# Designs tried in a protein design run: designed miniproteins, single chains, continued (3). Part 79

Each design is a single chain, and the fold is of that chain. pLDDT is the mean over its residues in the fold that is shown.

## One batch from the design tools (miniprotein)

Design m10737
Fold by ESMFold2-Fast:
Structure m10737 (fold): chain A 78 residues (1-78)
Amino acid sequence: MTDEELEREAEAAIEAAEELIKEIEENGLDASKYAAAMILLAAASYLASQLSDEERREELLRRVEELKKRLREIVEKS
């Protein structure tokens, strides 16, 4: 994969995870949506870590960590 392909795939995974997290925050904890969000964040982290551009890699990994924090907060409230 090119860096451009890795970045697009990582962005797509992050966006999909964020949408699932919003649904969980609004409608309550759903185990399947939680698992899907975790899988998407793991995929996004892996893809982002393959980027040669350090600044873009750090930005995408930071977004992943923010979403992981939101998932942890959901579990703590449940």
Scores: mean pLDDT 83

Design m10738
Fold by ESMFold2-Fast:
Structure m10738 (fold): chain A 76 residues (1-76)
Amino acid sequence: MREEVIRLAEEAIRAAEAGDLERAVELSRKVAEMSLHELHDPGVARGALDAAEAAEAGDAETAIRNLRRIVQHLRS
């Protein structure tokens, strides 16, 4: 499950880097749901929701930064 969450977060980063903010929002929300319910990590879930909100606002840089923090945390 943790590796699946990392994979989705990395896909969200790639979507945001490509300018596909709609997909970045979709994937970030999936990361948040899985982090809360499967990993039981509310901190990662909150970070993913913050990334989704940034992407919805058109702030790709902030979304990518938050998602990269999530990947780093989960790989630690």
Scores: mean pLDDT 86

Design m10739
Fold by ESMFold2-Fast:
Structure m10739 (fold): chain A 84 residues (1-84)
Amino acid sequence: SAEAEVPGLVAQLESADEAVRQAAAERLGRIERERPGLTTAALAKLLDSPDRATREIAERLLREQAELGDEAARAALKAWRAKR
């Protein structure tokens, strides 16, 4: 199921391999279009990642989700920006 895939895909966003990160990001974007809100909490946690590339991907995916109407994604980005 999509719910079972999310933890592994989120872990792949932290990969040193850019191709792995990109493939995971594309799959997470597809899951979010099919199941709005499913990936939001996991991606929000990645905004605090020590790895800059991981943070940038998480922010991009959350911005895309917010633009599609995910209020939780919009709230997560607002809260994260306020503390930075």
Scores: mean pLDDT 83

Design m10740
Fold by ESMFold2-Fast:
Structure m10740 (fold): chain A 108 residues (1-108)
Amino acid sequence: SVEELKKKAAELKAEAVELLFEAGRLAGEGAKELAKKDEKLAKEIQEKLAKATDAIASGDYEKAIEYLREAARILKEGGLTELAKEVEELVEKAEEKYREAEELEKEA
């Protein structure tokens, strides 16, 4: 039914948002670790995380994904390669769930 499709889309969007916040949390932990060795890279990650949070709050999930991917790139540049990979994987899962939600809303 149309109502079941809308409910499923809302659930997928909520799951995507939770994954984006978890990606941000991990990137924030990476920024704290990098601050011990490279304060400039740590600050750049924090600036990307602030922008990602604002994008999520405004419903601009594409921009949130972009900023979190930029944060992951900076983590990798700082030598936190495994953490950068975890952030990227969470962002990819969030993007997939968000795209599925958009498709269900078009079918509804």
Scores: mean pLDDT 88

Design m10741
Fold by ESMFold2-Fast:
Structure m10741 (fold): chain A 105 residues (1-105)
Amino acid sequence: PVSPVNLQRPAPIPLAEAREHLRKARELIEHAEKNPDTAEADLREAAKHIVLASRAVTDPASVSRVIGLVIRGIGLLLDGDYAGAIESLREAIRIVEAELDRQEA
């Protein structure tokens, strides 16, 4: 297929790099559950890794849903609802993983 795509657009991240970001996000969420004193910092860093991993997702609707869940998670975190924040961020991870698996098939 011939594509006259603009070469100045940001390069997509590799699937392996996206999976590493998801692994780090998951580890940070687990650490947050066990360590309330660091939970805010851990969940903020987990959210960052989820957003970076979403750069490998090609479906715009899935990216939009992931970003919406991350925004919701940060909002819950700012409201002191760490359990709700964890639930929202875990759902975002599940969507990214499902999309990466679909793209590899």
Scores: mean pLDDT 83

Design m10742
Fold by ESMFold2-Fast:
Structure m10742 (fold): chain A 60 residues (1-60)
Amino acid sequence: SELEKKREEYARKAQEYGDKAQRLAEEGGTREEILELISETARYVLEMIKYLSLLKEEER
């Protein structure tokens, strides 16, 4: 379904940006750059949760 595809897309993006944030922190990146990546990760996690909620409503 479209909702399932969107959930998977946002899950992948959250993982990708989370990995980038961790890598940058390990390599001595700036606080501002790291916080920006964390912010993007959180945003994608929230979008994933929204689609998870919609999927659960459809299965009900």
Scores: mean pLDDT 83

Design m10743
Fold by ESMFold2-Fast:
Structure m10743 (fold): chain A 80 residues (1-80)
Amino acid sequence: NVQKAVQLIDQATELQKKLAKGTPNLELSNTALEISDKLIQLKQYLAALKAKELGFAANEGFTSPEVETLLKQAHNLLNA
């Protein structure tokens, strides 16, 4: 369900904006970039840009367990 994946990415984006810098998460960064690539294939360009930005943010340490859960759920929905 592409619509639900886009909604999860929007929720992750809003949560990420409120986070202080912590520990970088390279694995989550890679997952977010995979989400972005899949969304480009589905012509969801705005959601793809948001996923890419979440990936770069995670690599810089702007992430949380809740953001990670939302991105993993979006990844699962796009690969089902």
Scores: mean pLDDT 88

Design m10744
Fold by ESMFold2-Fast:
Structure m10744 (fold): chain A 77 residues (1-77)
Amino acid sequence: MAYEKGFEAGFEAESEEEFERRVREAIEESLLATGLYLSTHEPVFPELKSVEEIIEEVEREVREGAEEGRRARAELE
């Protein structure tokens, strides 16, 4: 799940530079996984949801997860 990938990226990051790098990698991995899912499964999207909207939602979920992971990391610091 995109959110989970983001959370892991944010939680594991020990610096701002590492945070940005991990978030970028998590977005790329989540987009690849989403693309594979879309190519191998029957369409389950609402008629109004475009590919661009799906990409935007994946990126949003990764970033939301990363912020939560970063907050959890900060609590341990």
Scores: mean pLDDT 70

Design m10745
Fold by ESMFold2-Fast:
Structure m10745 (fold): chain A 65 residues (1-65)
Amino acid sequence: HGDRVRRLLGEAGGLYGRGDGLYAEADRLRDTDPVRSGILRGRGGELYGRGDEVGDEAARVLNDM
């Protein structure tokens, strides 16, 4: 059980980390390449959404203990 929760939390953290990287790159490109910046922001948002879903799953597994 603990291994599953740890794995899910690690997965959520990885998704958030990748999302943060995309947001940082989007901010860097904001004035130089606004189209690519917008695409990266959208992808970052998708990764955050997936991270939230995985985090919610970890919370459910933990609460069922």
Scores: mean pLDDT 82

Design m10746
Fold by ESMFold2-Fast:
Parts: structure tokens; sequence; C-alpha cells
Structure m10746 (fold): chain A 79 residues (1-79)
């Protein structure tokens, strides 16, 4: 039904928001730790670049999962 589709989409959006918040929190923590532990500016920059790649990959996974779940909900509603 339309109500079931709407409820399903809201659940997916809520779960996405929670996942993005956790990813952002972990990224901030790891950046602070990398800065505190770095023995040189070069080491910090190298570690920061690694963390940015990890962060971007995790964001991509969350958005791909969201798109797939919404597509499934729409397919189920159309059946």
Amino acid sequence: SEEELKAGIEKVRKERREKLDKIAEEFKKKLAEAKAQAKSDEEYIKNMNKLFIEYTDKLGEVFEEQAARIAELKAQAAA
C-alpha cells in the first residue's frame, strides 16, 4: 500500500541518518587521534589522506545501500 511504502522509505531514511552520523563521529575521532599521534606533519598528512579515502568509501556504501533498499520498496509496492 501507499502507507506501507511511505513507512518503509521513512525507516530507510532514519537508518541512513544514523549510519551517516556514526561515520562522521568515527572520522572526527580518527582525525583527532592521527593528529595527536603523528610524529611529523608528513605522517599526519599521509594518515589524513588514508582516513579521507576510508570516509568517502563508507559514504558511498551507505548511499548505495539506501538506493537499493528504496528500489526494493518501490518494486514491492508496484507488484
Scores: mean pLDDT 86

Design m10747
Fold by ESMFold2-Fast:
Structure m10747 (fold): chain A 91 residues (1-91)
Amino acid sequence: SLNNLGNVYKNLGNYSEAEKYYLEALDIARKSGDEEAEATALVNLASVLKLLGRSSLEPETEAGVLTIKGAVFGDEALLDAIERAELNAKT
């Protein structure tokens, strides 16, 4: 699965590739109505965004940033996942 590919890249320290695969997994899950896959992708995406220093989701020139920002502006589930990932990183 794309989430599993993202996890492999995250474990290798390649956070940019992990972000790409988690975004693709999120898009597919939303299009298919798979709420469990969507929740998994959101948690993984929030975790990798924090590792990239994108917890504030400040604009970067990387491909996909506009997609992430668009999701955050209209998506409470992604915002909740990001906030949860920020809290969990304190432990």
Scores: mean pLDDT 64

Design m10748
Fold by ESMFold2-Fast:
Structure m10748 (fold): chain A 80 residues (1-80)
Amino acid sequence: MRELVIGVGEGGEKAAKKIQEEGGLYYIGDAVESTKSFIRSKTKKGGIVAKSRKQAEEGAELGKKEGIKTTIAETEKEGL
């Protein structure tokens, strides 16, 4: 299954960076556009740093609709 972590705030950014350390993709910026880029990549793991909780929720909804295991992380421990 493909996995996506969308981080919010400092702790969420650390969770998303852990995905990059595991060989996943890493995105900063618009969460919806980053989620679309991750979907197109066909890569197994991705991390996104969202600018706001609302953007993270919009990106997560898109990821879940595409069958991707998507988590919103506000702490480092909520990463995959």
Scores: mean pLDDT 81

Design m10749
Fold by ESMFold2-Fast:
Structure m10749 (fold): chain A 67 residues (1-67)
Amino acid sequence: HMLSDEEFQAFLRELGRRIEEAGGRAAMTYARIGERAGVSAATVRRVFAGFIRVTREQAARILAAFD
């Protein structure tokens, strides 16, 4: 259920791309992403920094925050 190393690296690349397309972290803050994804801002920050892994479901919700 947790992302593999390959999936996690792909997820981090996609997350960074979506943040940049949204106008950067000033426009799409970790708090905003967390609120839309149903996770804490601290969790989003630590995931983006690569400090913690997420499940496939959590990754999908975080990316869906950019919809």
Scores: mean pLDDT 77

Design m10750
Fold by ESMFold2-Fast:
Structure m10750 (fold): chain A 104 residues (1-104)
Amino acid sequence: MKVRAEGVAPDGTRLIVEADTPEEAERRLQQQLADWAAGKLTVELDGSLESARRAAEQIAEAGRVFTADTEIEIKVKGSKTLSDEARRVLGEGLRRFAEARAAQ
């Protein structure tokens, strides 16, 4: 079972990372927070629908908080093939990101 670490960015955005050890999860969380403060969001997918939902939520929230100079990096672990449902969920997250930025 993977270890899950959760943190909160200064604006209240919840960041979630998963790793095989608590130390690795904490290290990834610290890097994610630093990247987030720089306007960079990295989301990791393991091909599951749950990971796609979490990534979509993080992407949508970034659209509300980040400036126009936002960098989003999506990393897929293992197979690069996502299910149609996972792709739909990610697409919805990206749509919400675009709508939030258009409303700024």
Scores: mean pLDDT 68

Design m10751
Fold by ESMFold2-Fast:
Structure m10751 (fold): chain A 76 residues (1-76)
Amino acid sequence: NSILKSLAESLLFAYEKHGGRLPDSPEALALRVEGAQYLLQEKYEEALQAFEQANELDPHPIDTALIEKLKELIEQ
């Protein structure tokens, strides 16, 4: 929950800072939603894959921070 909160805060901050940017690709949006759902299930590897694919479709420099955070969680 704390990790999900940190990720949500990072996304919210990024969207507010950039004027509420949304992905053009509905597939990227769906992957981000799936990533969040995997985080709730503590499936960090699957969450990482989903966010990486979303970033591949709609790259965001700030979204890279989410991917790095998930890598840290998997390494621990």
Scores: mean pLDDT 66

Design m10752
Fold by ESMFold2-Fast:
Structure m10752 (fold): chain A 101 residues (1-101)
Amino acid sequence: DPEKQAAEGDRAMLETILEATKKQIEALKKLKEEGKDLDEWIKRQKEAQASFRKLLEAQGSPAVREAAREADLAVQAAIEGNEEAAEEHLKRLEEIVEENK
């Protein structure tokens, strides 16, 4: 059943987006605590996110694309030091993943 296979793929992708986003935010917090230069890390993360977004826009469901957008917004807010906005977008991402379990 193609619909069942697509739904399983979407769930795996949503879980991957959530896990990657949480790890990125945790890594950013660690780097800030260590006083390391974030410019190279930020540049690499933005390039990786742009490539991943192109893939998801071409192949992802509406839910996967929305999750990717919330993930990007959460990481960007965390980079900018806006912890409240980062937490809000991460929460929306978690809700999208939970609704598609």
Scores: mean pLDDT 76

Design m10753
Fold by ESMFold2-Fast:
Structure m10753 (fold): chain A 78 residues (1-78)
Amino acid sequence: MAEAVVEALKELLGLPEELQKKLLERLKSEEDIETFTAALLNVAYKKGLTSEEITKELVEEVLNLSDEEIEKLANYVG
């Protein structure tokens, strides 16, 4: 499942191998995947970005956050 999310982000955003590895290391469960995806979408939404404007830099930004910060972003209700 983490592999499917990483492949989707690779295809859409052209993620470098280093970011793909970090995603696979961090996304170890279905819950981790759901939390990360929600956080990424909420960050994009707050920045007024469309799905087409989501960049590898945004993925890297979310990956550089602590688990606590990612959970806070995932639970953000706009």
Scores: mean pLDDT 71

Design m10754
Fold by ESMFold2-Fast:
Structure m10754 (fold): chain A 97 residues (1-97)
Amino acid sequence: MKLYVATIYDKVAKKTYTAIGGEEDGKLYATISEKLTKGKGKVTASDDPVAQAIAEKLKKSGYADLEILDVREITEEELIEILVSLGYPEEEILKEL
């Protein structure tokens, strides 16, 4: 599975959130550490196909007024480090992987 991290800016909350996505067999999976604004506004992304796929998934989930920033591919080790930095216990992360 390919793993991605994206920075999401919520235009209503005026906050930046971390989104984590995975791709396996052409299917994109994404999770978000924080609750994002829901509504009818636009979700915008760069010309990066992964950023656009994340934006479409968020839009289908009813999220709005978001901008997808800084999408990059990561390793499983980098994923663990990011989740620990966000306050998730390492034991809980390893249990869900």
Scores: mean pLDDT 69

Design m10755
Fold by ESMFold2-Fast:
Structure m10755 (fold): chain A 102 residues (1-102)
Amino acid sequence: SAAEELKKELEEERKALEKLKEYIEKLKELLKEKKSAEEFKKLFEKVSSVKLSEDIKAEDVKKIAEELVKEVEEAKKNPEEFIERMMKEDKIPRERAEEILK
C-alpha cells in the first residue's frame, strides 16, 4: 500500500538524519585532535565511508569540515534563523530543520 511505502521512506529519512548528526559530532572530535591535514583526510574517508579523489587536497578537506562544523554551531546558537533559511532557500519543512539541529 502507498501508506506503507511512505512510512518506510520516512523511517529511512530519520535514520539518515541520525547518521548525519553522528557524522558531525565525529568531525568535531577529529578537528579538536589537531591532526595533520593528511591524517584528517584519511580519518574523514573512514568516518564517511567514502573514498575521496586524490585530486582533492587534504588541506581543502579539513577546511570544508571546519566550515561545516562552524555552520552547525552557528545554527545551534540561532536555530530560528537557520530554520527560516532552510525553509526559504531549500524548501525544507520546519519539522525537518528542527530535527537536524537536535
Scores: mean pLDDT 67

Design m10756
Fold by ESMFold2-Fast:
Structure m10756 (fold): chain A 107 residues (1-107)
Amino acid sequence: MSVQELLRELAVLTSAMGIIYSAASSGLLPREEAARAFAPLAERAVELGKELAKYAEEGKLSSKDAKDAGDSMLLMARMAEGLGLTELAEKLREVSKKLYEAAKKLE
């Protein structure tokens, strides 16, 4: 799988999770239903973030792309926390930290 394909999948997941979170925040969707829809997307995002961090360590990802991925993971973590998905929020924050550390080493 190419780095560009992983980055596109992360962007799609970020958008989908944003829609779910917005629906919950506006009262259009019950929080528990939003959490159930959000959780599998967040789990996939954690796996993608780990793969992107590995590619950054291998020099296959730019510093900018690693930082942008880290920013996306932090946004996802904030949404997960807002939905009561504390363990997933912590995993997303940990992966974001690894991406930021990798981005710094690539500079």
Scores: mean pLDDT 88

Design m10757
Fold by ESMFold2-Fast:
Structure m10757 (fold): chain A 60 residues (1-60)
Amino acid sequence: PPPSQQELQETLHAVHGMIGAGRSAAEIRAFLRERGVTVDQVRAATASPALRATLDAIAR
């Protein structure tokens, strides 16, 4: 089943924390794979243009 909006928000919060901690794009992608969440789903869950730009870079 697709992730719930709550799961997407929790994942977004975790990814935001990883970005702030200087985690690599590869580490963030691995985390998302373990969660079964795509970068596009996390990107769609945020209203922040700056965070979307960072997620685009993480997606390659």
Scores: mean pLDDT 79

Design m10758
Fold by ESMFold2-Fast:
Structure m10758 (fold): chain A 95 residues (1-95)
Amino acid sequence: SEVEAIRNHHSGATRGRNLEELELLSIPITFQNLLKSLGKELTDEGLELILKKSTKENLEKVSKLLKESTKNNLSNEEIVEKLMELFELPEEYIK
């Protein structure tokens, strides 16, 4: 499935997508990688919600958040908290 392909960074996640759509996939991929660094992962429902909110506007917000987080030396836990707030993601969507 698309969710499984994104979770594992498979080529299937990019199949039939244009460049703009590929850039939007950086949102769920980045979020999942940050969670994995904390020993956590998105539920399938959580990943589906993030995919639905993977818009050009949110890509710009995420890019700015990551840039500011790097400049301010924020932990991965603090970055995840800010991303959860940005996407209005409930805690039950993380396992």
Scores: mean pLDDT 75

Design m10759
Fold by ESMFold2-Fast:
Structure m10759 (fold): chain A 85 residues (1-85)
Amino acid sequence: MAAERKAEGAALLKAKIPELQALIAEIRASWASLPPEVQQQIVALAAEIDAIVQNLESGKGDPAENAARLEALLAQVRALLARYS
């Protein structure tokens, strides 16, 4: 069970690596131009993303639920960047 969830989580994360890399690059490029309140929101979202990534890697919880939450968090970061780019 845990090994299967971990393998499923790893596959879902692998599919998201290009999107995560692109998002990190965009954040770094725009960081100095972002208002402090937006920087704080991105840091908070990044902490939630890290927690979900850890859950997917360790097989903790439901992989589909964790993947859906990761997608929602990535969408929130993209929406914030789009407003200030």
Scores: mean pLDDT 78

Design m10760
Fold by ESMFold2-Fast:
Structure m10760 (fold): chain A 110 residues (1-110)
Amino acid sequence: SPLRKKGLELYELGKKYFEQGDYESARKYYEEAARLFDEVDPDSIELGDVYGNLSKVYLKLGDIEKAEKYAQESLDRYIKGGASAVKILDAAVLLTVSKKPPVDNGLDLK
C-alpha cells in the first residue's frame, strides 16, 4: 500500500527526531504516521508501534494523560494484531509508567 509506505517513512522520521531530542517534530511525524496506518488498518501492529512511540513522546513533554491514552491504544493494537511478547510488554510498561505521578519524592525509599 502506498499509504503504508508513506506511514513507515513518517514513522522513521519521527524516530530520528525523537533520538535528537526534538520531541515536537517527533510528535508531528508520529501523529501523521498514525493517521495513515489507521486509514490502512486501524488494528495493525504498525499503528501499535506508532502509538507506543507517541506515548514516549508525551511522557517527555509531560503530558501524562496523552501518554496513558497512547500506551493503552498501543497495547490494544498489539493484542489484536498478535504482536510479539516484547512489544506487548513494552506497551504495558509504558501504560504503567504513565499512570504514576511525574513528580514524586524518590527518596521515600520503599
Scores: mean pLDDT 83

Design m10761
Fold by ESMFold2-Fast:
Structure m10761 (fold): chain A 79 residues (1-79)
Amino acid sequence: AEEKKQKVEELTKKAKEAIEKGDNEKALKYMEEVAKITGEAGKAWYEEIKKMIEKGESKENIIERVELGEATAVALLEE
């Protein structure tokens, strides 16, 4: 549980940094790895982030959604 939590936190940090740099492909790769750790909840989160990027949402909005999803994923891994 702790190892998965730390990995999710690390990957979401890297995804946010990639989004800030405009490297959406790299950000989606990190989010896909998070989805593999968190299962269906992570897959839904990954698909939502992917659609936001495809729609051209602001970097601020995408980062906010990543942060909200990180909090949810961490909570699920603590149970």
Scores: mean pLDDT 79

Design m10762
Fold by ESMFold2-Fast:
Structure m10762 (fold): chain A 88 residues (1-88)
Amino acid sequence: SEGEEVQARSLANMIQSLSEAEIEELIRTVGMTPEQKELLYEIHKNKNDVEKAIEKAKELLRGMSPEQMDRLIEKLIAIEREKRKAAG
């Protein structure tokens, strides 16, 4: 659906804005599987291929448990909060 594509695009954009250190912290916090880590790295590195990044983001979201999704959302909110503080 269009809403699902918007969510995947938003997630891909967020992941692509993260530093390598923030990506590793996200992996540890969420407890990602090797397959989920691969998807996350693919999203992060494919900054010039929007369609590929969105498709990998959809695949990542479909494979996550509810517990992993809660941890992902909480961690992304925390990172966003720190970025807002740094920006003023």
Scores: mean pLDDT 81

Design m10763
Fold by ESMFold2-Fast:
Order: structure tokens, then sequence, then C-alpha cells
Structure m10763 (fold): chain A 72 residues (1-72)
């Protein structure tokens, strides 16, 4: 939760790279909590803010969606 708020604040300040890191950390935490939809949104936002790592974050989001399908 805190990482989403920090990510939004950094995005508002124009620090897209640091914002991306906070959204990625949020994605990892939501995944560990079984909050798969929140995790996917956070990873996708991270990739939008740092396009150089977009493929990696899309893979992370895809893995979470597969996990949701298997456990859902």
Amino acid sequence: MDHVQQGLRLQQQGDFRSSSRHFRQSGLLFDSQGRYDDSVRSFRQSGRLDPSRRLDYDIDAGMVLIKKKILG
C-alpha cells in the first residue's frame, strides 16, 4: 500500500524511474499476499514508467495471471 502512494508521489514529481521501482515493489508485495489483480496493475504501471524494463515487468504480470488462473 505505502509503495503505491510513494510511486504516485514520485510520478507527480516527474521521477518516473523511482516511481517505477515503487510500483514494482508494490507488485511483488501484492503477489506475496495473493492480491493478484493489484499485483498485475502495479507491474504494468512499473513497465509504463520505465519502458526499458517493460518486457521484464510484463513477464512478472503474466506469471501472476497464470498463478491466479491455477489457484482461482
Scores: mean pLDDT 81

Design m10764
Fold by ESMFold2-Fast:
Order: sequence, then C-alpha cells, then structure tokens
Structure m10764 (fold): chain A 55 residues (1-55)
Amino acid sequence: AKIIIGEETYVQTSGFTFKNEKTGEEKTFDSLSDLTKWISDEREKTKASSVQIIL
C-alpha cells in the first residue's frame, strides 16, 4: 500500500510500517487509529491539499 500526503509518498514495507520515498525515514504504528491520527497530523503540519491511500 501507499499513502500520499500532498507531495510526500509513503510506501508500506511491512504491517503498519511505512517508508518515506524521499527521506528514507520509516515509521511503525501500533494500530490503525495511530496510523489515521498520524496521517491527519502530517496533512495539517504540511498544509497538504489532498491525501490519497492506494491499496
């Protein structure tokens, strides 16, 4: 799966672990709620106009 927040692309590497394609930073989440909260926080932080989730 992929998550696109504005111009940032995060690629699923395993389970709830996602890697930023530009920086190589990996983030692991303990639950779907944590993932959803992070997406919302990053969207507001970056002022992203769109979020796309590609399964």
Scores: mean pLDDT 78

Design m10765
Fold by ESMFold2-Fast:
Structure m10765 (fold): chain A 62 residues (1-62)
Amino acid sequence: MEDYIAKAIELAEAKNYAGLVNLMKQIAKEKGIDVAIKIRDNLKGKIPAEALEAVDIGIIQA
């Protein structure tokens, strides 16, 4: 989980929102939607609103 949070922050800082969508979609499919939601909740307040929107899109698309 920590590794996924670190990667999500890295992608958000790089403004790689497509990569962030794909990462969250992969996590939801491989680890489960509950795990993806827990990662999303950990990212609240750590990444900008636009990056958090990309996280939500990735989860919804899974």
Scores: mean pLDDT 81

Design m10766
Fold by ESMFold2-Fast:
Structure m10766 (fold): chain A 70 residues (1-70)
Amino acid sequence: MMSEEELLEAGIEHLEELYKDAKENKLSIEEIKENFELFIEIMKDKKFPEKVIKKLEEYAEKLLKEYEEE
């Protein structure tokens, strides 16, 4: 089984891929936010540790802020 650190790293990588795809496709802030929310919900369904989920939510908020500033 993956460690909490490995799960967090994998989750961050996926959020970064979603961010890159959103930039390439010129998605709205609402569309990228929905994509992040769907990903986090999938991680909750997979029973990721609460600590990892919270860190992924914080990272998603950081990426959303960066997206709004571009």
Scores: mean pLDDT 81

Design m10767
Fold by ESMFold2-Fast:
Structure m10767 (fold): chain A 80 residues (1-80)
Amino acid sequence: MDPEELAAQARRLVEELPPEEAGKKISEIVDKSTKEQREAILRAVAELGERAPEVLKTIAENSKNEGDKSLAYGVADAIP
């Protein structure tokens, strides 16, 4: 899949679902994605404002890959 399409899907999940449920579903997508797709998804989530830190934390907690956990926490720390 196109990284931009996966990023758009992740944004929709954050907008339509509670942060914890959105984060869990996005973590499943991230676990199946390439590095470029994962980066696009996590950056798109970070751009969504007030809900972004909670969603990114949920992604980090539910990811099965330590690299994906570290990336999600790193993106969360970069939110102003």
Scores: mean pLDDT 74

Design m10768
Fold by ESMFold2-Fast:
Structure m10768 (fold): chain A 83 residues (1-83)
Amino acid sequence: MEQEKIERAEELIKKGKEAFDSGNYEEAVKYFKEAIELAPDHPFVPEVYELIGEAYRQLGNEEEADKWFKKAIEYELKRKREA
């Protein structure tokens, strides 16, 4: 069950990256958010937060972009403190 959620999240990240690369930033954000909801503790989460932030920047939503970039930084800082 948990492994299936992780595999599905990884598929969604792949689709999100494909959408991002093709300039479909709204679709990219949708796929990335779905992936995080399925696997919120997966190692890819900070990278996905950065991709969501960049997608929002491309959509002209700088406020939302800043919010997601801050989430990525906070996630990485939490990882460093657990060592």
Scores: mean pLDDT 81

Design m10769
Fold by ESMFold2-Fast:
Structure m10769 (fold): chain A 77 residues (1-77)
Amino acid sequence: MTPEELKEFFKEAEEYLRTELGLSDEAVQRALEILRTVLDHLGVKTKEEAKELFKTIVRVLENTARERGRTLDELLR
């Protein structure tokens, strides 16, 4: 994945978190930090792998929030 593709991917992820999931600025920043950490740790090589991983992380976080009786936004603050 090129640096330009990585930057575009994170911009798309931020927009999704803000517009589709309606997260606060604090929750968006926390989610992006988690995403960066996981991407770096797993050494993903393609934009497609990064998108699949993002969907997985969002799913896990949504499930965790639900199990704790919180919204995703509340979990990430």
Scores: mean pLDDT 83

Design m10770
Fold by ESMFold2-Fast:
Structure m10770 (fold): chain A 68 residues (1-68)
Amino acid sequence: MAKEHIEKGKEAAKAGNNDEAIFHYSLAAVVGTPEEQAEALLNIAKILESQGKTGTARVARERARRLL
């Protein structure tokens, strides 16, 4: 399930649909293994940083670090 959400998130991000990408990554960040949750959070951080939301991106990276 989590890997499917990560893949759907990547597809949405590639299409420029950042809201859909964040939605799918957020689901993976809840139901995945610690490694999958960290991957999802790092992908959310990349989208947030691309939108200029550097503070929220930093929080997502910090959450990922605590899982690994």
Scores: mean pLDDT 84

Design m10771
Fold by ESMFold2-Fast:
Structure m10771 (fold): chain A 94 residues (1-94)
Amino acid sequence: MSKRVSRGVGLIIEAMGYSLEGDYDAALKKLDEAYEVMKDDPEGQGVAYRAKSQVYREMGDEALAEKLEQQSIDYYQKAAAQGDALAAQQLQRL
């Protein structure tokens, strides 16, 4: 059990809460913290990059959102190659 993954998920939830309220600076700060906490977890990194992509899309930066979404896909592909079923499921949604 990875306590880092659980903390990272909590940070992503906080970030999405800030994004829904329009506080994009707070959202991005929490996502950067989530990425560092989950740096050794490719599936968690994929989730964090996808959330960051969504925040930039809400800000109107579609070009940066697409780059971050591609990074998310790359991390999910790494996790799926390691046998992560959740990462494989996320790739079907992207």
Scores: mean pLDDT 78

